# Designed miniproteins, single chains, continued (4): the designs that were tried, part 17

Each design is a single chain, and the fold is of that chain. pLDDT is the mean over its residues in the fold that is shown.

## One batch from the design tools (miniprotein)

Design m12552
Fold by ESMFold2-Fast:
Structure m12552 (fold): chain A 84 residues (1-84)
Amino acid sequence: SKEIEEVKKKIEEAKREASRIMLDAGYHVLASEVASGSAEESVKAAYRGADLLEQQGNLAQAEELRKLGEEIEEYTKKLKELLE
């Protein structure tokens, strides 16, 4: 359905943005994991990247990554509901 396609697009956009932030920070492995992993793997990679950015004092980018991880999780829950 159109709604399923839109939710999938939102997940892909959030994963792409999270990957961009991590690539900019030099976290190439985590960036690949968030872009290409399962929803669970993408969420874990985003939160790990956020923890590393926070440890390095980049609080703004850490907060942005946490929000993107939350978005991936929420849209994944929405997608599961739509597929039932």
Scores: mean pLDDT 86

Design m12553
Fold by ESMFold2-Fast:
Formats: structure tokens, sequence, C-alpha cells
Structure m12553 (fold): chain A 87 residues (1-87)
């Protein structure tokens, strides 16, 4: 498996964990689906730096749009960030 494939797999796994934990929130699930689709469409351009920037962008967006879910989503994103940093 290439580094890019490992980065993508870990990133997508994080998004899927958020979707599973918040399946009752259709808007949050739709956001995670959109981010996953964007990552898959641009997989050949993905770097560790770009994925880390995407995680920070998601945290900012979730804090603004889903404040009631932000703490739980950020916990999953922070765990995903740690796994990405170890690749």
Amino acid sequence: MSETEKLLEVFIEGLERIKAAHADDERLVALMDWVEKEALEHKDELTKEKILQALEGLKTLVRAVFPDRAAAVEAILDETKKRIEEI
C-alpha cells in the first residue's frame, strides 16, 4: 500500500466513524459524504499536509455549524489526525 493509500484509508475511516456515531444527523452525514467524495476524486493529489489541513477545516466548520456535536466529532478528528501524523 502506498503512503497516499494509507493516508486516504485512515482519513476515510475517521469520516465513516463520525457518520456511524451521528447517523441521526442527516446534515452532518451529508457533509462527511461530501468530504469523502472530494478526497476520493482528488486522491492522486493528496499529501499528509493537505489531509491535516482538511481535518483542521472540518473542525472549524463543525464548531460553527454543528455546535451541539462539535466535541464528539472533534474527538474523532483529533484521533484521526494522530494516526495520520504517525504515517
Scores: mean pLDDT 85

Design m12554
Fold by ESMFold2-Fast:
Structure m12554 (fold): chain A 101 residues (1-101)
Amino acid sequence: SPEELLRREQDREGLIGTIELEIETTKSWIKNLEKGVELTPKDIEAIENSSRELAERFRRLGADEAAELVEEMAEAIINKDIEKLKKIKEELERLLKELTK
């Protein structure tokens, strides 16, 4: 139906936009960690809270893989695991490419 098609398109556009923003967030964190940025306890709390809220938004859109990647991103940032962040970026970029076919 036209109503179902419109809802699916809106959900898809929202998902695409959010994944694009998270790819940029991952790039920013890689750059910051490569420069030796120190994380305060307040920074860690903010990262964990933002990740939890974003993962919930992805799950609401039915994007469980994107939700898991965002949770893994938060852990990688807190652990200063630059190689893991690069892998997460590649996985988000792959997921974005699949959604834009």
Scores: mean pLDDT 87

Design m12555
Fold by ESMFold2-Fast:
Structure m12555 (fold): chain A 98 residues (1-98)
Amino acid sequence: MLEKVERARELIREAGEKPVEEAIELVAEAYRLLGAEPAEVEEIKRTLREMVANPDVELRTPAVFRMQELLLDARLLLQKDEAGAAAQRARLAAERAA
């Protein structure tokens, strides 16, 4: 699971450096890795295009709520991994100081 979250994060980062259409494809692939079904991925692509076309409009569709759910789950997994990595580094530093 965590490897898919890390790859999704990398795709979202890469999307920021790409033209709009390529960025939409990369972000949709990130949501697929986070657990979106193929039909949900197509709806996410449509939703992303609508968001780009109308940035001041708050979209409240099932696809938007699904994207928010998947992103929240991913953030929680990343936070747990960062805490674990920090704990492991602290332990190794203490062992070297002894």
Scores: mean pLDDT 71

Design m12556
Fold by ESMFold2-Fast:
Structure m12556 (fold): chain A 85 residues (1-85)
Amino acid sequence: AVEKAVEAAEEAAKVAEEKGKKDIAEGLRALAEDIEANRDRITDEGAEKAAEGFKLVKEGIKANDADKVTEGAQIALGGLSEGLV
């Protein structure tokens, strides 16, 4: 599950970079690094939600849909934070 979240974040970062959104790409790569660093603190369910959220971020970037990017980011961060509550 954690590996899928990292992969999804890196895929979203690649798409952001290809679209010229360097700041978003750097943020997504930083999140992928944080996921790996904190994998013991992330639940399997949280990691699955994070992967789903990053897929929505990727789709939103491709479609130039800011609302979808925001929704995906909220889902991803919510999943990652479940282990911290």
Scores: mean pLDDT 79

Design m12557
Fold by ESMFold2-Fast:
Order: structure tokens, then sequence, then C-alpha cells
Structure m12557 (fold): chain A 81 residues (1-81)
């Protein structure tokens, strides 16, 4: 049953790329913090589901997306506060 989670994870990775571009275009947008925090919450939820399925490849992909999303949140916090 990993197909649905893989498609959701691809969607989250695309949201991450979009937020990275938005931050470069307007690093002062106050929505960046809330959007980054929401994305991290969604990735964490998917990672928990991937772990429950025992899909190691999906877990590894989700962990990489999560690490990149955390880096984006850290940068957004530096730019906004």
Amino acid sequence: GSRQLLLQLIGLALRLIGLEFDMELDPQDPRLLADAEALIADIRALLAQARALGDQDLVAFAEKVLARARALLARARELLG
C-alpha cells in the first residue's frame, strides 16, 4: 500500500521546492514560517505512516525531505526574526 504515501510524499517535496523559491523571491513574507511548520508536520505524519508500513525506501526519502524542510524552517526563522 505504499503507492498513496509515495504520491503524497512527492506532493510534499514539490511544496518544499515551492517554499524554497518563495523564500528566495520574498524572504520577508511572514507566511513562510507558518507554511514551513505546516509542511514539517505533514512530512512527520507521512514518515510515521511509512515507518508503520516498514517501507525502508519510503522512510529514507521522507527523512531526506524532512531534513531539507527543517533547514528551510531554520533559514526562515533567521530571515524573519
Scores: mean pLDDT 86

Design m12558
Fold by ESMFold2-Fast:
Structure m12558 (fold): chain A 65 residues (1-65)
Amino acid sequence: SAAREALGAAAVEELRKDPHVVEVRYEGGEIHVKIDAKDVTTQSALAIRVIEAGTQLGSGHVEVV
């Protein structure tokens, strides 16, 4: 839906603002985020944000690099 595509674009824009997010994309109802963060607290906080966005957009996927 157009509303879901708009929400996906907004989520991508917001996640890109975080300096620990090295790559983010929304394709086919899936939000994919690559995170470069060395501490577990930052990794967990970002993973929760991606999972939360994924529940609204389709699915969320996190890769730690």
Scores: mean pLDDT 81

Design m12559
Fold by ESMFold2-Fast:
Structure m12559 (fold): chain A 64 residues (1-64)
Amino acid sequence: DTQKTTYRMLGMLHFNLGEKAFAQGDYQTAIEHYSRGLDYARRAGDQTLVRKVEAKLAEVRAKL
């Protein structure tokens, strides 16, 4: 399904942007990107990506 493939790619893109922000200590930007990545991962039905993003959201929230 092209729609699911697009959502998965957007989820991975936002996850990677969140990782970059997290590494730079920009926790607010990291939360924004991880949250968008989570929405896309859920819409894609990619449970592996959903779990990965949820774990990172928990990690970044612990830094605030």
Scores: mean pLDDT 89

Design m12560
Fold by ESMFold2-Fast:
Structure m12560 (fold): chain A 95 residues (1-95)
Amino acid sequence: TERIQQAILEAIKEIEEAAKKAIEELKKLGASEETIKKVKEIAEKAKKEILEEYRRMLEEGLSEQELIDKVKEVAEKAKKEMEKIVEEHKAKLAA
């Protein structure tokens, strides 16, 4: 449905915007390329998980609401993991 497509697009957009913000903050803090790569890997993994949940819905008949809830959960988890990397880097600089 249009509602499913909208939820997936919004979740992907949120992941990409969160990654962009985290990378910009990390670059300002002088973070290593390795640290920036970790943020990119989290975002890529989350987007792949959303696409796999959509495939599973099509093949296994998950409800529209179950898919929407799962994609929102994946996006929120990814955002928190990326924020944690920024916070951990700030903590190391303060120590």
Scores: mean pLDDT 85

Design m12561
Fold by ESMFold2-Fast:
Structure m12561 (fold): chain A 91 residues (1-91)
Amino acid sequence: TERELREIAELLYEQSKLYESQGKNELAKSLRLVGDAFDYASKGDLEEAAKKLREAAETAAKTLESLGRKDGAETVRKELEELAEELLKKA
């Protein structure tokens, strides 16, 4: 529900702050963008939620590529794009 989506966004924001404090800035950015997506979804703004998921996918994929995880990068791009498309169908 709307409340559950807001609670998930808050948890993602707290985890993002933790990674940022550890110097893991790209992971923190990815989590913040996913948190933004859940926050927008909780407000019924599915178009903006989809946009934030796409931004999160690219940030996470670039981080995985820099770690030599090319397979993981492609999986993240595919899964989050499919989720973004599903949200847009409901918008």
Scores: mean pLDDT 81

Design m12562
Fold by ESMFold2-Fast:
Structure m12562 (fold): chain A 73 residues (1-73)
Amino acid sequence: SLDRQAHFLRGLLELGGKTLPLATVRRVVAEARERGQVTIGGETVPLSAAERADPTSSRRLREALYAAAEPVA
């Protein structure tokens, strides 16, 4: 589910001491699933067919999310 994937990715960011609005993470997951590419932080990240099926498995996407995220404190 898109909601489960978005909450999972936001949870990973929070474990790393960073955060993004849930709406932003949900948008990123939706773009990844529908288009096989995501724009975040002004950069475009392409995804493989397998990563498009499960964006949470994409190391590139997780790294891009972390780079775009803000510190929690």
Scores: mean pLDDT 84

Design m12563
Fold by ESMFold2-Fast:
Parts: structure tokens; sequence; C-alpha cells
Structure m12563 (fold): chain A 79 residues (1-79)
């Protein structure tokens, strides 16, 4: 597993445990599994990057939106 994908997995776990993000993360995971063209909403991506910075996940915090989307999809094992 790449370091970026490993950090994306850690980010999803951390965000799912955050009461302010839990429902949106669950909805995102469902959307990504159902729609191969689905992308992370900009507002949610910004909040996920703040969670990443808080937990020292520097690779995902500094990655492009496309890199983060791809890493999260790989972490979820979805097409």
Amino acid sequence: MSPLVREAEQLLKAAALDPALHEEVVALVKRLKEDPSARIPEDLLARLREVARRFGLELVAGASAEEVNAAIREALSVP
C-alpha cells in the first residue's frame, strides 16, 4: 500500500470518529462506492484536510483533490 493510501485510510477512520463529520463521511463512502465518477465535495475536502493536518497526515494534507480522491477510493477498495 502506498504511503498516501495509508494516510487516506487513517484520515477516514479519524473523520468517521469526529461527531461533526461522521454523517458526511458515511454519505461520502456510500457515494464513492455507488458512483465511479463521484468526487469529494470541496467543502468536505477542506474539512478533511484540516483533520489530516491535526493528525500529522502531511501527504494527504498537501495532496491535490484528484490525488486525495484516488487515494480514498483505493483505501476503500472501490473502482
Scores: mean pLDDT 82

Design m12564
Fold by ESMFold2-Fast:
Parts: sequence; structure tokens; C-alpha cells
Structure m12564 (fold): chain A 112 residues (1-112)
Amino acid sequence: SIEEAIDLVIEYLKEKFNLKEEEVKKIREELKRLFENTEYEKRNSSVEDLIELYEIQGRELLAEIARLIKPVVDATEAERILESVIEVLKKYYPEAYEEMVKKTMKKFEELD
């Protein structure tokens, strides 16, 4: 379910960034809000395709989250959740977001 996927994402972020109880609650509410309000067109055929895309782009954090939620969501739900995670990273973990962006840009520059 989507609720199970959000819980898995929150647990991952809690461990990764040492979230306090207050931060866990805020981020969970933000993820749910973003998921409900995101206009989304399905672009990937499977969660596996999404994982592969993130790995190619050097977005390891997103690839790890996609693997965690794969058993409980379809590809459209996974993409919406991961887009919501990107927005949370931009707002609450801008340094982690910036490193992800730099790594993605480097991967594109090194593309043969």
C-alpha cells in the first residue's frame, strides 16, 4: 500500500539523517501532501526500470528507496513517492540534494 511505502521511506530517512520525532512527523505529513497534490504522467513501465534509471544517473539514495518500496507499490505510485522525496530533500536536506545533483551532472558529462 501507499501508506506502507511512505512508512518505509520515513524509516529510511530517519536512519540516514538521524531524524527527531518532530522531524519524522513533519516529513511524513509533507510526503503525503506532495503525493496527493503531484500531477503525474506515468513514464516508466516498472519500478525496476525506475531503479535502473536512478542508478545510471548516480541517484543512489533514490534507487535505494525505490528498491525498499518496490514490493508495496506500482511504478506510478513509486515515481510519485520518489518525486515527493526529491522535494523533501530540496527543503530539509539541501546539502544531500546538491550532492545528488552534482553527481547526476557528472554522469551526464561522462556519458560516452
Scores: mean pLDDT 79

Design m12565
Fold by ESMFold2-Fast:
Formats: C-alpha cells, sequence, structure tokens
Structure m12565 (fold): chain A 79 residues (1-79)
C-alpha cells in the first residue's frame, strides 16, 4: 500500500540520513534505492527486490519491499 511505502521511506531517511522527498515519483524512489544498494552493498534478496520494483514501478508494494529489504540488510550489518 502507499502507506506502507511511506513508512519504509521514512525508515530509510531516518536510518541513512538521506532525503527522498514527499513528491518523489516511484521511478525516482527506485533510482535512489539502486544508488543506496550500489554504495552500501546488500543481500541477493535486496538486489532481487529492487529488480522486481524496476519491473513494476507502478507497484507501491514492490518498492516498499525493496526499501524494507535494504533496511534489513543495514540492521544485519550493524550487528
Amino acid sequence: SKEGLELVLEGLEKTLGVKIGKDATNEEIIKILEEIYKKLGGSEETKEAIEEAKASPDSDSAIARAGASILEDIGRKKE
């Protein structure tokens, strides 16, 4: 859902200190997620989730899953 996407984006902004913007398009959000993955690295699952979001840029749920996967990778890296 769009609300689920908004919560994930807020989590990314808080965790990484990045600003995604309230008016960002789904395509812009996907590009930001790809750039985060390139900088930080991540799991194969995160790469797959980003590719799914790129295939379905109209799906708030697909983008939210990709963002949530990035947050999970960051959490594991801090342990």
Scores: mean pLDDT 78

Design m12566
Fold by ESMFold2-Fast:
Structure m12566 (fold): chain A 56 residues (1-56)
Amino acid sequence: SMEAEKAGKEAGEKMKAGDYDGASKIAQEYLDRGLKGSAGAVARAALHEAQKLGGK
């Protein structure tokens, strides 16, 4: 949905700026709101990548 795509773009922008904590928070918030299927997968992928790049 549009919300998942928007979250992905915002998280991606945070990651490009080096704000991995911000990117993780955006992704986690969408997961906590019960995104499922492909929308949930996008949020999980963003969270995983942000944590990996943040060195945590």
Scores: mean pLDDT 67

Design m12567
Fold by ESMFold2-Fast:
Structure m12567 (fold): chain A 120 residues (1-120)
Amino acid sequence: SSEQIQQAIEEGISKLNLDIDTLREIAELLSEQKKAEMEQVISLLKDLQEQIKKAKTFDEIMELLLETARKLLNMITDEELRKIAAEIIKNLVNVISTVTNKPEAGKEVIAEIEKLLKEA
């Protein structure tokens, strides 16, 4: 329902804000090169937040999450940061699919993200 989509967006945005804050704290401990890459990750996640706020359907949100995962995994050169970025997006899929009561659809999206992680 539209109410479930709105609730899922609110919970997803809240979770993403916490993840962005955590990445910002980690960035302060990194070398200049890794800090620059982390700032690009944070920028893409902030863009994702703005796009999710405008989404109207579960399928639109899942497509935004997959496209953001593709962009992140193509951009990131550090293996551990790639794993962290994939986990952030996978966790968002889990939150949104749980709130919308679509756990099987969420599992399919997570499997595609894991495939992207192996191919990146």
Scores: mean pLDDT 86

Design m12568
Fold by ESMFold2-Fast:
Structure m12568 (fold): chain A 99 residues (1-99)
Amino acid sequence: KEEEDFEKLRKEALEVARKLAETHYNIVRLRLLMEGVPEEEARRIAAVEAQKLFDEYLRKIDAGYEDMKKTLEELKVKNEEAQREFERIKAEYDAMLAA
């Protein structure tokens, strides 16, 4: 049962970390596009930054059960912050395209 709880917690933490990395990819890509960086280059840079963020949280998740619990709570907060930032940047990007 403890091992089942560990696996469930790890799966949840990895899913939130993946969502955070995906949102960070979109934020970085949109920022670079707004700065005039070409689409292909913006995607390449955003992918590298998203992978770095995911790898950082993967290391924290794999550090142990107590560290994983703390990391999951951090990930939930960071994911909410990243979603709000993405909404702001997307609104700015959409406004730029409409102008």
Scores: mean pLDDT 85

Design m12569
Fold by ESMFold2-Fast:
Structure m12569 (fold): chain A 58 residues (1-58)
Amino acid sequence: MLDEELKELEEQKKELEKGVRPFKDKGAGDVQLYSAIGILDAAISFLEELKKREEKAK
């Protein structure tokens, strides 16, 4: 049931990775972008944990 939501988050993460526009002038843009990718990764991990807990509880 969470599989579709996980897939959507994975796709959003891929879009962010492809949409990388690094600021070579060190405008901190790359740091913000990597932080956003990290947040998505954390959300994916939490949903995976939730799915595993639901399956293990049965």
Scores: mean pLDDT 68

Design m12570
Fold by ESMFold2-Fast:
Structure m12570 (fold): chain A 79 residues (1-79)
Amino acid sequence: PELETVLEVSRLGVRALLDADGTLLVVEFIPRVPYSRQELLDRLRRHTPEDMEAFMEEVARETGGELLRSQRPVGPRVL
C-alpha cells in the first residue's frame, strides 16, 4: 500500500508531506515563524526520512509545540 506521511509542528504551523519513500513533497508555513521559509526548506531537503522526523521534533521543542504525525493513502495534492 502506498502511504504519505504528514508531519506537523502544532504551534509553528509547519506541515510537511512526504511520499511513501520519504521524499519531501510539500511544506506549508504560517507567516511570522521564527525560521525563514528558505532556511527550513534547506534543512528539510538534507535529511533522510528518519532525520526529517527528528528535525521536526527539534523545531517543535524550540517553539514549545509538539510533533504530530499521521499516514494517509496517496491522494490528489492541492498546492
Scores: mean pLDDT 58

Design m12571
Fold by ESMFold2-Fast:
Structure m12571 (fold): chain A 65 residues (1-65)
Amino acid sequence: SPAVEAAEAALRAAGIDATVEVSPDPRSSAGRLLAVARQGERALGSGTGLTEAEAARRAMEDALA
């Protein structure tokens, strides 16, 4: 996903070697997506959104906070 690649590139530019994974939010009946920025087994940040771009951006912002 271009949005996931952009989020991962932004994290790498900040010195964070992490992957961003986007999946359906299991707590949502409204079709929301959950993104998690992970470094190995460690979750650095997470975000939800109605699009991959929103969820991935929010996970990246949470990881950078």
Scores: mean pLDDT 82

Design m12572
Fold by ESMFold2-Fast:
Structure m12572 (fold): chain A 80 residues (1-80)
Amino acid sequence: GTDALNACVNNLKDAGSALEKGDLKEAITGAKNALKACKESGDCSAECIKNIQDAIKALEEGDKIAAGENLGSALQCCSG
């Protein structure tokens, strides 16, 4: 992978850790940083980008379950 793809994966992991701690603001920041890095990499599928965007929406709405599911799906497609 590229440095940008690694940045995407690391920011998704950071967002997931923040969500587990209940820090929605940190989780949103991590997810937004992941989205930017994933778009810059050019290696992320439209599905991966959509999953990150859906995770950001869920985090902004306070839906921790949907946020966790979408972050997990994004991590899976970006790392596979």
Scores: mean pLDDT 82

Design m12573
Fold by ESMFold2-Fast:
Structure m12573 (fold): chain A 72 residues (1-72)
Amino acid sequence: MEVTATLSDGKEITIELPEEMTGAELIEKARAAGASEAEVQGLKNAMSDVNAVITAEEAAHAMERLGELAKS
């Protein structure tokens, strides 16, 4: 599935999500799509275990909050 995230500066990025992935894989996709290190750190901080398998739905919810996570 495709998800659009708004970065902390108001810029939008779009990524294609598989049905299941690890948190680490989501972080790599976000970074490749143009997320800054602040967004990447916020995403890491929101995850208790980056090696845990997550669904595309869970990944999409994390990406929707990406700009807010960077401000934490």
Scores: mean pLDDT 78

Design m12574
Fold by ESMFold2-Fast:
Structure m12574 (fold): chain A 94 residues (1-94)
Amino acid sequence: KLSLEEAQERMKELVEEFLKKTPFLPEEMKKEILEAVERAIKEKASIEEMVNIIQRLLLRAIHSVRDDPEKYAAASKEYTEFMEKMGEIVKEYE
C-alpha cells in the first residue's frame, strides 16, 4: 500500500525519532546512521536492505553504551518500540 519512497520516508522519520529519544548515543554514530539512511534513499535501496542497514547501525550504537546500564536499558527500550513501528511500515509496503 506504501510506495518505496513513502516507506523509505517513514523509516527515516522513525530513525530521527529514535535518535531524538536517545541523545546520549555517540554523535559520530548518530551522524553515520543518518548518512546511511539518506544514502539508502538516494540509491533506491530495497526495503529489506534499508531495514538491514538500520538494524545493524542502531544495534552497534546501542552496544557502544553497554557499559552504562541506564543508557543501555533506555536505548534497548526505545529500540524495541522502534522495531515494532518498523514492522508496521514493512507490512504496509508489501
Scores: mean pLDDT 87

Design m12575
Fold by ESMFold2-Fast:
Order: C-alpha cells, then sequence, then structure tokens
Structure m12575 (fold): chain A 90 residues (1-90)
C-alpha cells in the first residue's frame, strides 16, 4: 500500500466517524498501530461494500475502493483472508 492510499483510508475513516483521533496523536502512534488502523478502516470499507445497509456510506466506500484500484472481488478475497486469520488468532 502506498502512502497516498494509506492517507486516503485515514481521511475516509475520519469522514465517516470511524476514526476520531487528532492528527497530532495519530502522528505519535507507532507504525505498527498506524498499519492496524489502516487495516481496520479497509476492513470496515470492504464490509460496507459487501453487506452495508447505508446506501450513502456504501456508495462512498465503493468510490474509495475504485480510487485504491480495488474491485469487489479483491475486497471479498481480503475479507475471507482476514476472517480466516481472525479464526486462527485465539
Amino acid sequence: MTEEERQLLIDFGKEIGFLSIPDEELAKLPEEMKDKLVEMILLNVALTVLNGSNPELQKKSKELLEKLGLSEEDVKEYIEKKLEEMRKEG
């Protein structure tokens, strides 16, 4: 993932209210925690595209995925992989 793609996900997370952390505090987070935040936002976006009940949020999420160069098939694969990883982490 490029720095530009990471920033798009963070900005989207703030816009939808998923991420409520000031930029100064975000800048102080370890890179591992920033990576986890980006991953959580991407997971939320992917789940919203596949199973979202809010049409406006689903539309915005699809537009974000298009900007990231991701298809609905890519997000399905990502969700399946993450669900498998979560099942293995006790």
Scores: mean pLDDT 74

Design m12576
Fold by ESMFold2-Fast:
Formats: C-alpha cells, structure tokens, sequence
Structure m12576 (fold): chain A 70 residues (1-70)
C-alpha cells in the first residue's frame, strides 16, 4: 500500500499540502503518514507557543485518521 508523507510547518500552505497528499493517498488506496517538522523560527514568526504547535500536530493526525476512515 502506498504511504504518502506530508511535512507540516504549521502554515496555511502546509494544510493545503496535507489535504492534497491525503487525497492522493486515498486515490491510490493507501494511507497518509503525517510528519511534523515545526521549527522554532517558524513558531516565533507565527507567534505560536510549543503547546500550540503540539496541539496542531495532534489535530493533523486526527484529520489524517478521519480522512482514512472516510
């Protein structure tokens, strides 16, 4: 089964990349593997704390599970 890995940096662009990868994985009958790669620099630019970044990561994994279940 094909596995598509998505690297997230906690931007709107990362959400679009995640959705595109999930769609492609579903089309190929595979699973989406989510890899989170937040950097301290990106977090500071967005004004996010490490806790907010961790919550975003958990949310992304929950979304991946929902997409796989759909």
Amino acid sequence: MPVITVELDLTAESEEAFRAAAREAAARGGRLEVVLKPTKEALEKLGLTEEQARQAGERARAMAAQIEAA
Scores: mean pLDDT 61

Design m12577
Fold by ESMFold2-Fast:
Structure m12577 (fold): chain A 63 residues (1-63)
Amino acid sequence: MELEVTNEMFRAMAYLVDGDRQSAIASLQRALELARKLYEQGIDPDENQKLMDFLEARIKQVE
């Protein structure tokens, strides 16, 4: 897992703990965009595909 994606996921978790769902969703969307770019570049495609699926599910659950 790329550090930048992990940092956005960590930020999203912090926002959720604070009750800031809007900021949490924004952080998850940024993580998803980063994972998608890595997937499109062929960087760890299996890992990034799983990460994208996880992030999409989390965004839907928080919305």
Scores: mean pLDDT 78

Design m12578
Fold by ESMFold2-Fast:
Structure m12578 (fold): chain A 84 residues (1-84)
Amino acid sequence: MGRELARLAREILGINNPKFSEFTRDAAAGYIVLNTPALAAFFSEEEKEALRELLRTADPEEVAALLRSLGLDDLAEDFLAEYG
């Protein structure tokens, strides 16, 4: 569930930088969705929990690096604080 939702988030947001693994791109997209109220509103609480479980298995430095590459420095710092 969580990985399939993260892949959907990645496709919606167009996160396709080949320097990062598919899993890292999925994780970054999922975190962006969880922290964007307009996008998060499309997901149930169970789906959001599945995304949060997925994020705990990601490499926090790689996800933060991808978020910074998108200009999302505040989200990168928040990710490291929550999952690093």
Scores: mean pLDDT 83

Design m12579
Fold by ESMFold2-Fast:
Structure m12579 (fold): chain A 74 residues (1-74)
Amino acid sequence: KVVESSISYNLKTGESLKGTLPNGAKLVILKDGKKIAEFGKGAYEYTFTEAGEYTAEITFPNGVKVKIPITVTE
């Protein structure tokens, strides 16, 4: 099941998305629909060095997928 997130992030270049993923979860970062980063179980940190529109797609162990829009400005 895919769930559209009402949560969005507004970041500046040089800021990071960080957290911890549980076992069986997956995080993919997309820019213009293209996968630019992928994280599995454990701590993750992705630093946005280029302005643009991104999407963080989290897949949980129960099969729920959440898409989170991320806007990165200078």
Scores: mean pLDDT 78

Design m12580
Fold by ESMFold2-Fast:
Structure m12580 (fold): chain A 102 residues (1-102)
Amino acid sequence: SQEDKRKLSILQFRVLVILSEEWLKAKLEKDKEKEKTVEEALELAKEVFSILEKALEEGKVSEDDYKKIEELLEKMKELFKDNPQMQKVVEQVKEFVEELKK
């Protein structure tokens, strides 16, 4: 639906803002390991949102896509254990996916 596309776009934007803030912080602190973590997280986010955009076009989330999203989101939570904003937005993405499965 158009409403689901709007919600997905908002979630994607929130993830990108959080990653941008983490990337800027890593650059200012000259922390190359954190820069790498942000780059990895950006790739995870791209894959999750690509799967979800396709699912919205097809009108459903397959079980395989659901499992893949869960795996990618758990990796995202692990990379940002100390970032409460990232933890919160990952849970919001999980809730969005659960609603799409109905």
Scores: mean pLDDT 87

Design m12581
Fold by ESMFold2-Fast:
Structure m12581 (fold): chain A 80 residues (1-80)
Amino acid sequence: MKEEELKKRYEELEKKIADYQSQIDSFQRAVDAARAALEAGTDPEAARENIEVMQRSIDDLQAQADKYQKEAEKLKKELE
């Protein structure tokens, strides 16, 4: 690829990584809220299941962020 295309791709990957991190932060707040609801004693089984599902979403988003981070590192080395 041309150097300009590599730089553009790198910037796009950094933006994607930042977006995934923002989504992770949002899900983490939802997990914290669900844990508070669980302590309040309303539908504890559903609350636990929701926490588990949201935690898996966080894990999946982190895996995607890691994938893009590796691609960004590879492109950064090609730009040097």
Scores: mean pLDDT 81

Design m12582
Fold by ESMFold2-Fast:
Structure m12582 (fold): chain A 82 residues (1-82)
Amino acid sequence: SKADIEAEMEKLWREFLEEVQELVAKNLDKLTEEQLKEIEAIVLKAGEEFKKKMAELDLEGARKVLEEAKKKIEKIIEEALK
């Protein structure tokens, strides 16, 4: 149902935010202010795209938006680790 899809999307967004917060917290001493701002910008953009997928009830598209954002954030963290 529509409600089931919306509930799954809410879960995906919460899990995404928790994973990003954990990654940032774990590596906070290694991240520059510029890298933190870049991560913030990625999360904000992902949120806007995710809202569009929610409006369309496109669960698969919503997953892909979050997976792409997470990969970008992971690359920034990898670069910070040198």
Scores: mean pLDDT 87

Design m12583
Fold by ESMFold2-Fast:
Structure m12583 (fold): chain A 108 residues (1-108)
Amino acid sequence: MKMDDKQKLMAIEITRGILEGLREGIDNPRPVTQEEVDELLKKVKDILENADKYTPKEAYEAGKEAGTAAANLYMQTTGVAPEEFRAMLERDSGPVLASIAKLEAELA
């Protein structure tokens, strides 16, 4: 899909935030609700749909909050151990990081 440069930048920052938030959520487990995750995901969606209203820092922070809450909800729902979830994230983050690097190169 084609995106304008502002949408690409917001998507990069959200993705970086999510990856950081997932790690932070694994390291600092806490109870979360589905409703909390849904509200944070609505904010992420609003940033992607209305990129001109937001800064890259706001996109990163929204991604990080959503990632932290999503990690905790996933562990609560599945019962997966934090160490197992961390191993899965490290294994699967390589392709995501490569995609981010490609998008950054296109914006440079």
Scores: mean pLDDT 79

Design m12584
Fold by ESMFold2-Fast:
Structure m12584 (fold): chain A 69 residues (1-69)
Amino acid sequence: GAAELGNELGRAMKAAKVDKEKADEIGKYAAGMVALGAEEGLRRALEAVKQGDAEKAIELAREGYLRGA
């Protein structure tokens, strides 16, 4: 579910050594997506983090949150 994806995103950001400022911004949008049940947006952000693209992860997290709201 969305909460599980949010937790996995947090772990993936730590593993990828995403800087704290970017991780905080991604996490803020991810928390909103979890509340909305926006699983697809969370999966897209998670995939970008796993690929080492924190900048794209921020973009996808922001877009997923705004389109889900």
Scores: mean pLDDT 83

Design m12585
Fold by ESMFold2-Fast:
Formats: structure tokens, sequence, C-alpha cells
Structure m12585 (fold): chain A 74 residues (1-74)
């Protein structure tokens, strides 16, 4: 999977998680974590921090998308 393809899939999963609640949200988050682990394992810890900040309401969905894109590009 290319960096662009991973970013597009991350955007879809983040939007799915944002729209979902309960078990559906948890499933989407687990899919995001797995996607990063499988493609960018060296970025997993930083990506988990972005997700934690997003789900804690510290950053917006758009900011989470931007931060994850920067992690993947670097």
Amino acid sequence: MSKEEVYEELNRLLEEADAATGDARKAAVMRIVKLIQDNFPDKLEEAQRVLADYFAGKITLEEAKERLKKLIEE
C-alpha cells in the first residue's frame, strides 16, 4: 500500500470513527491502529498520541488528519 493509499484509508476510517459510537467507534479505531502498524510501525506511537488527543477532544478531525498525513510523509 502506498503512502497516499494509506492516508486515504486513514481519512475514511477517521470519518467512520467520528460518525460512530460505542463498539463501532472502537472497531474503526482498531482498524486505524492496525493500518499504521502494518504500514508504518515506526510511526505507531506518535499516531496513537494523535488519536488519543482527537478522541479526548483536544484536536479537531481536520487537525488529526493533517498530523497523521505529516507522520506518513516523513
Scores: mean pLDDT 81

Design m12586
Fold by ESMFold2-Fast:
Structure m12586 (fold): chain A 74 residues (1-74)
Amino acid sequence: MSIEELKEEAERLFNEIKPKLSEEEAKKLTQAFENVMKLVDELVAKGTEEDIEAAKTILLIFIQELKELKKKLE
């Protein structure tokens, strides 16, 4: 899976979860989402294979955390 596909999946989950949260929780999740996207973009900009794999790993972990959060809201 490409970095762009992983970013799209994270954004999709974020947008699905955000309306189900309180205003305070939504603000915290938004900050976390922005921080993850910034870190991923910085790693991709470095352009090494190691940095690209780190970016993918960070996105996969964040997607897993979002999926677990979604389960708790059910």
Scores: mean pLDDT 86

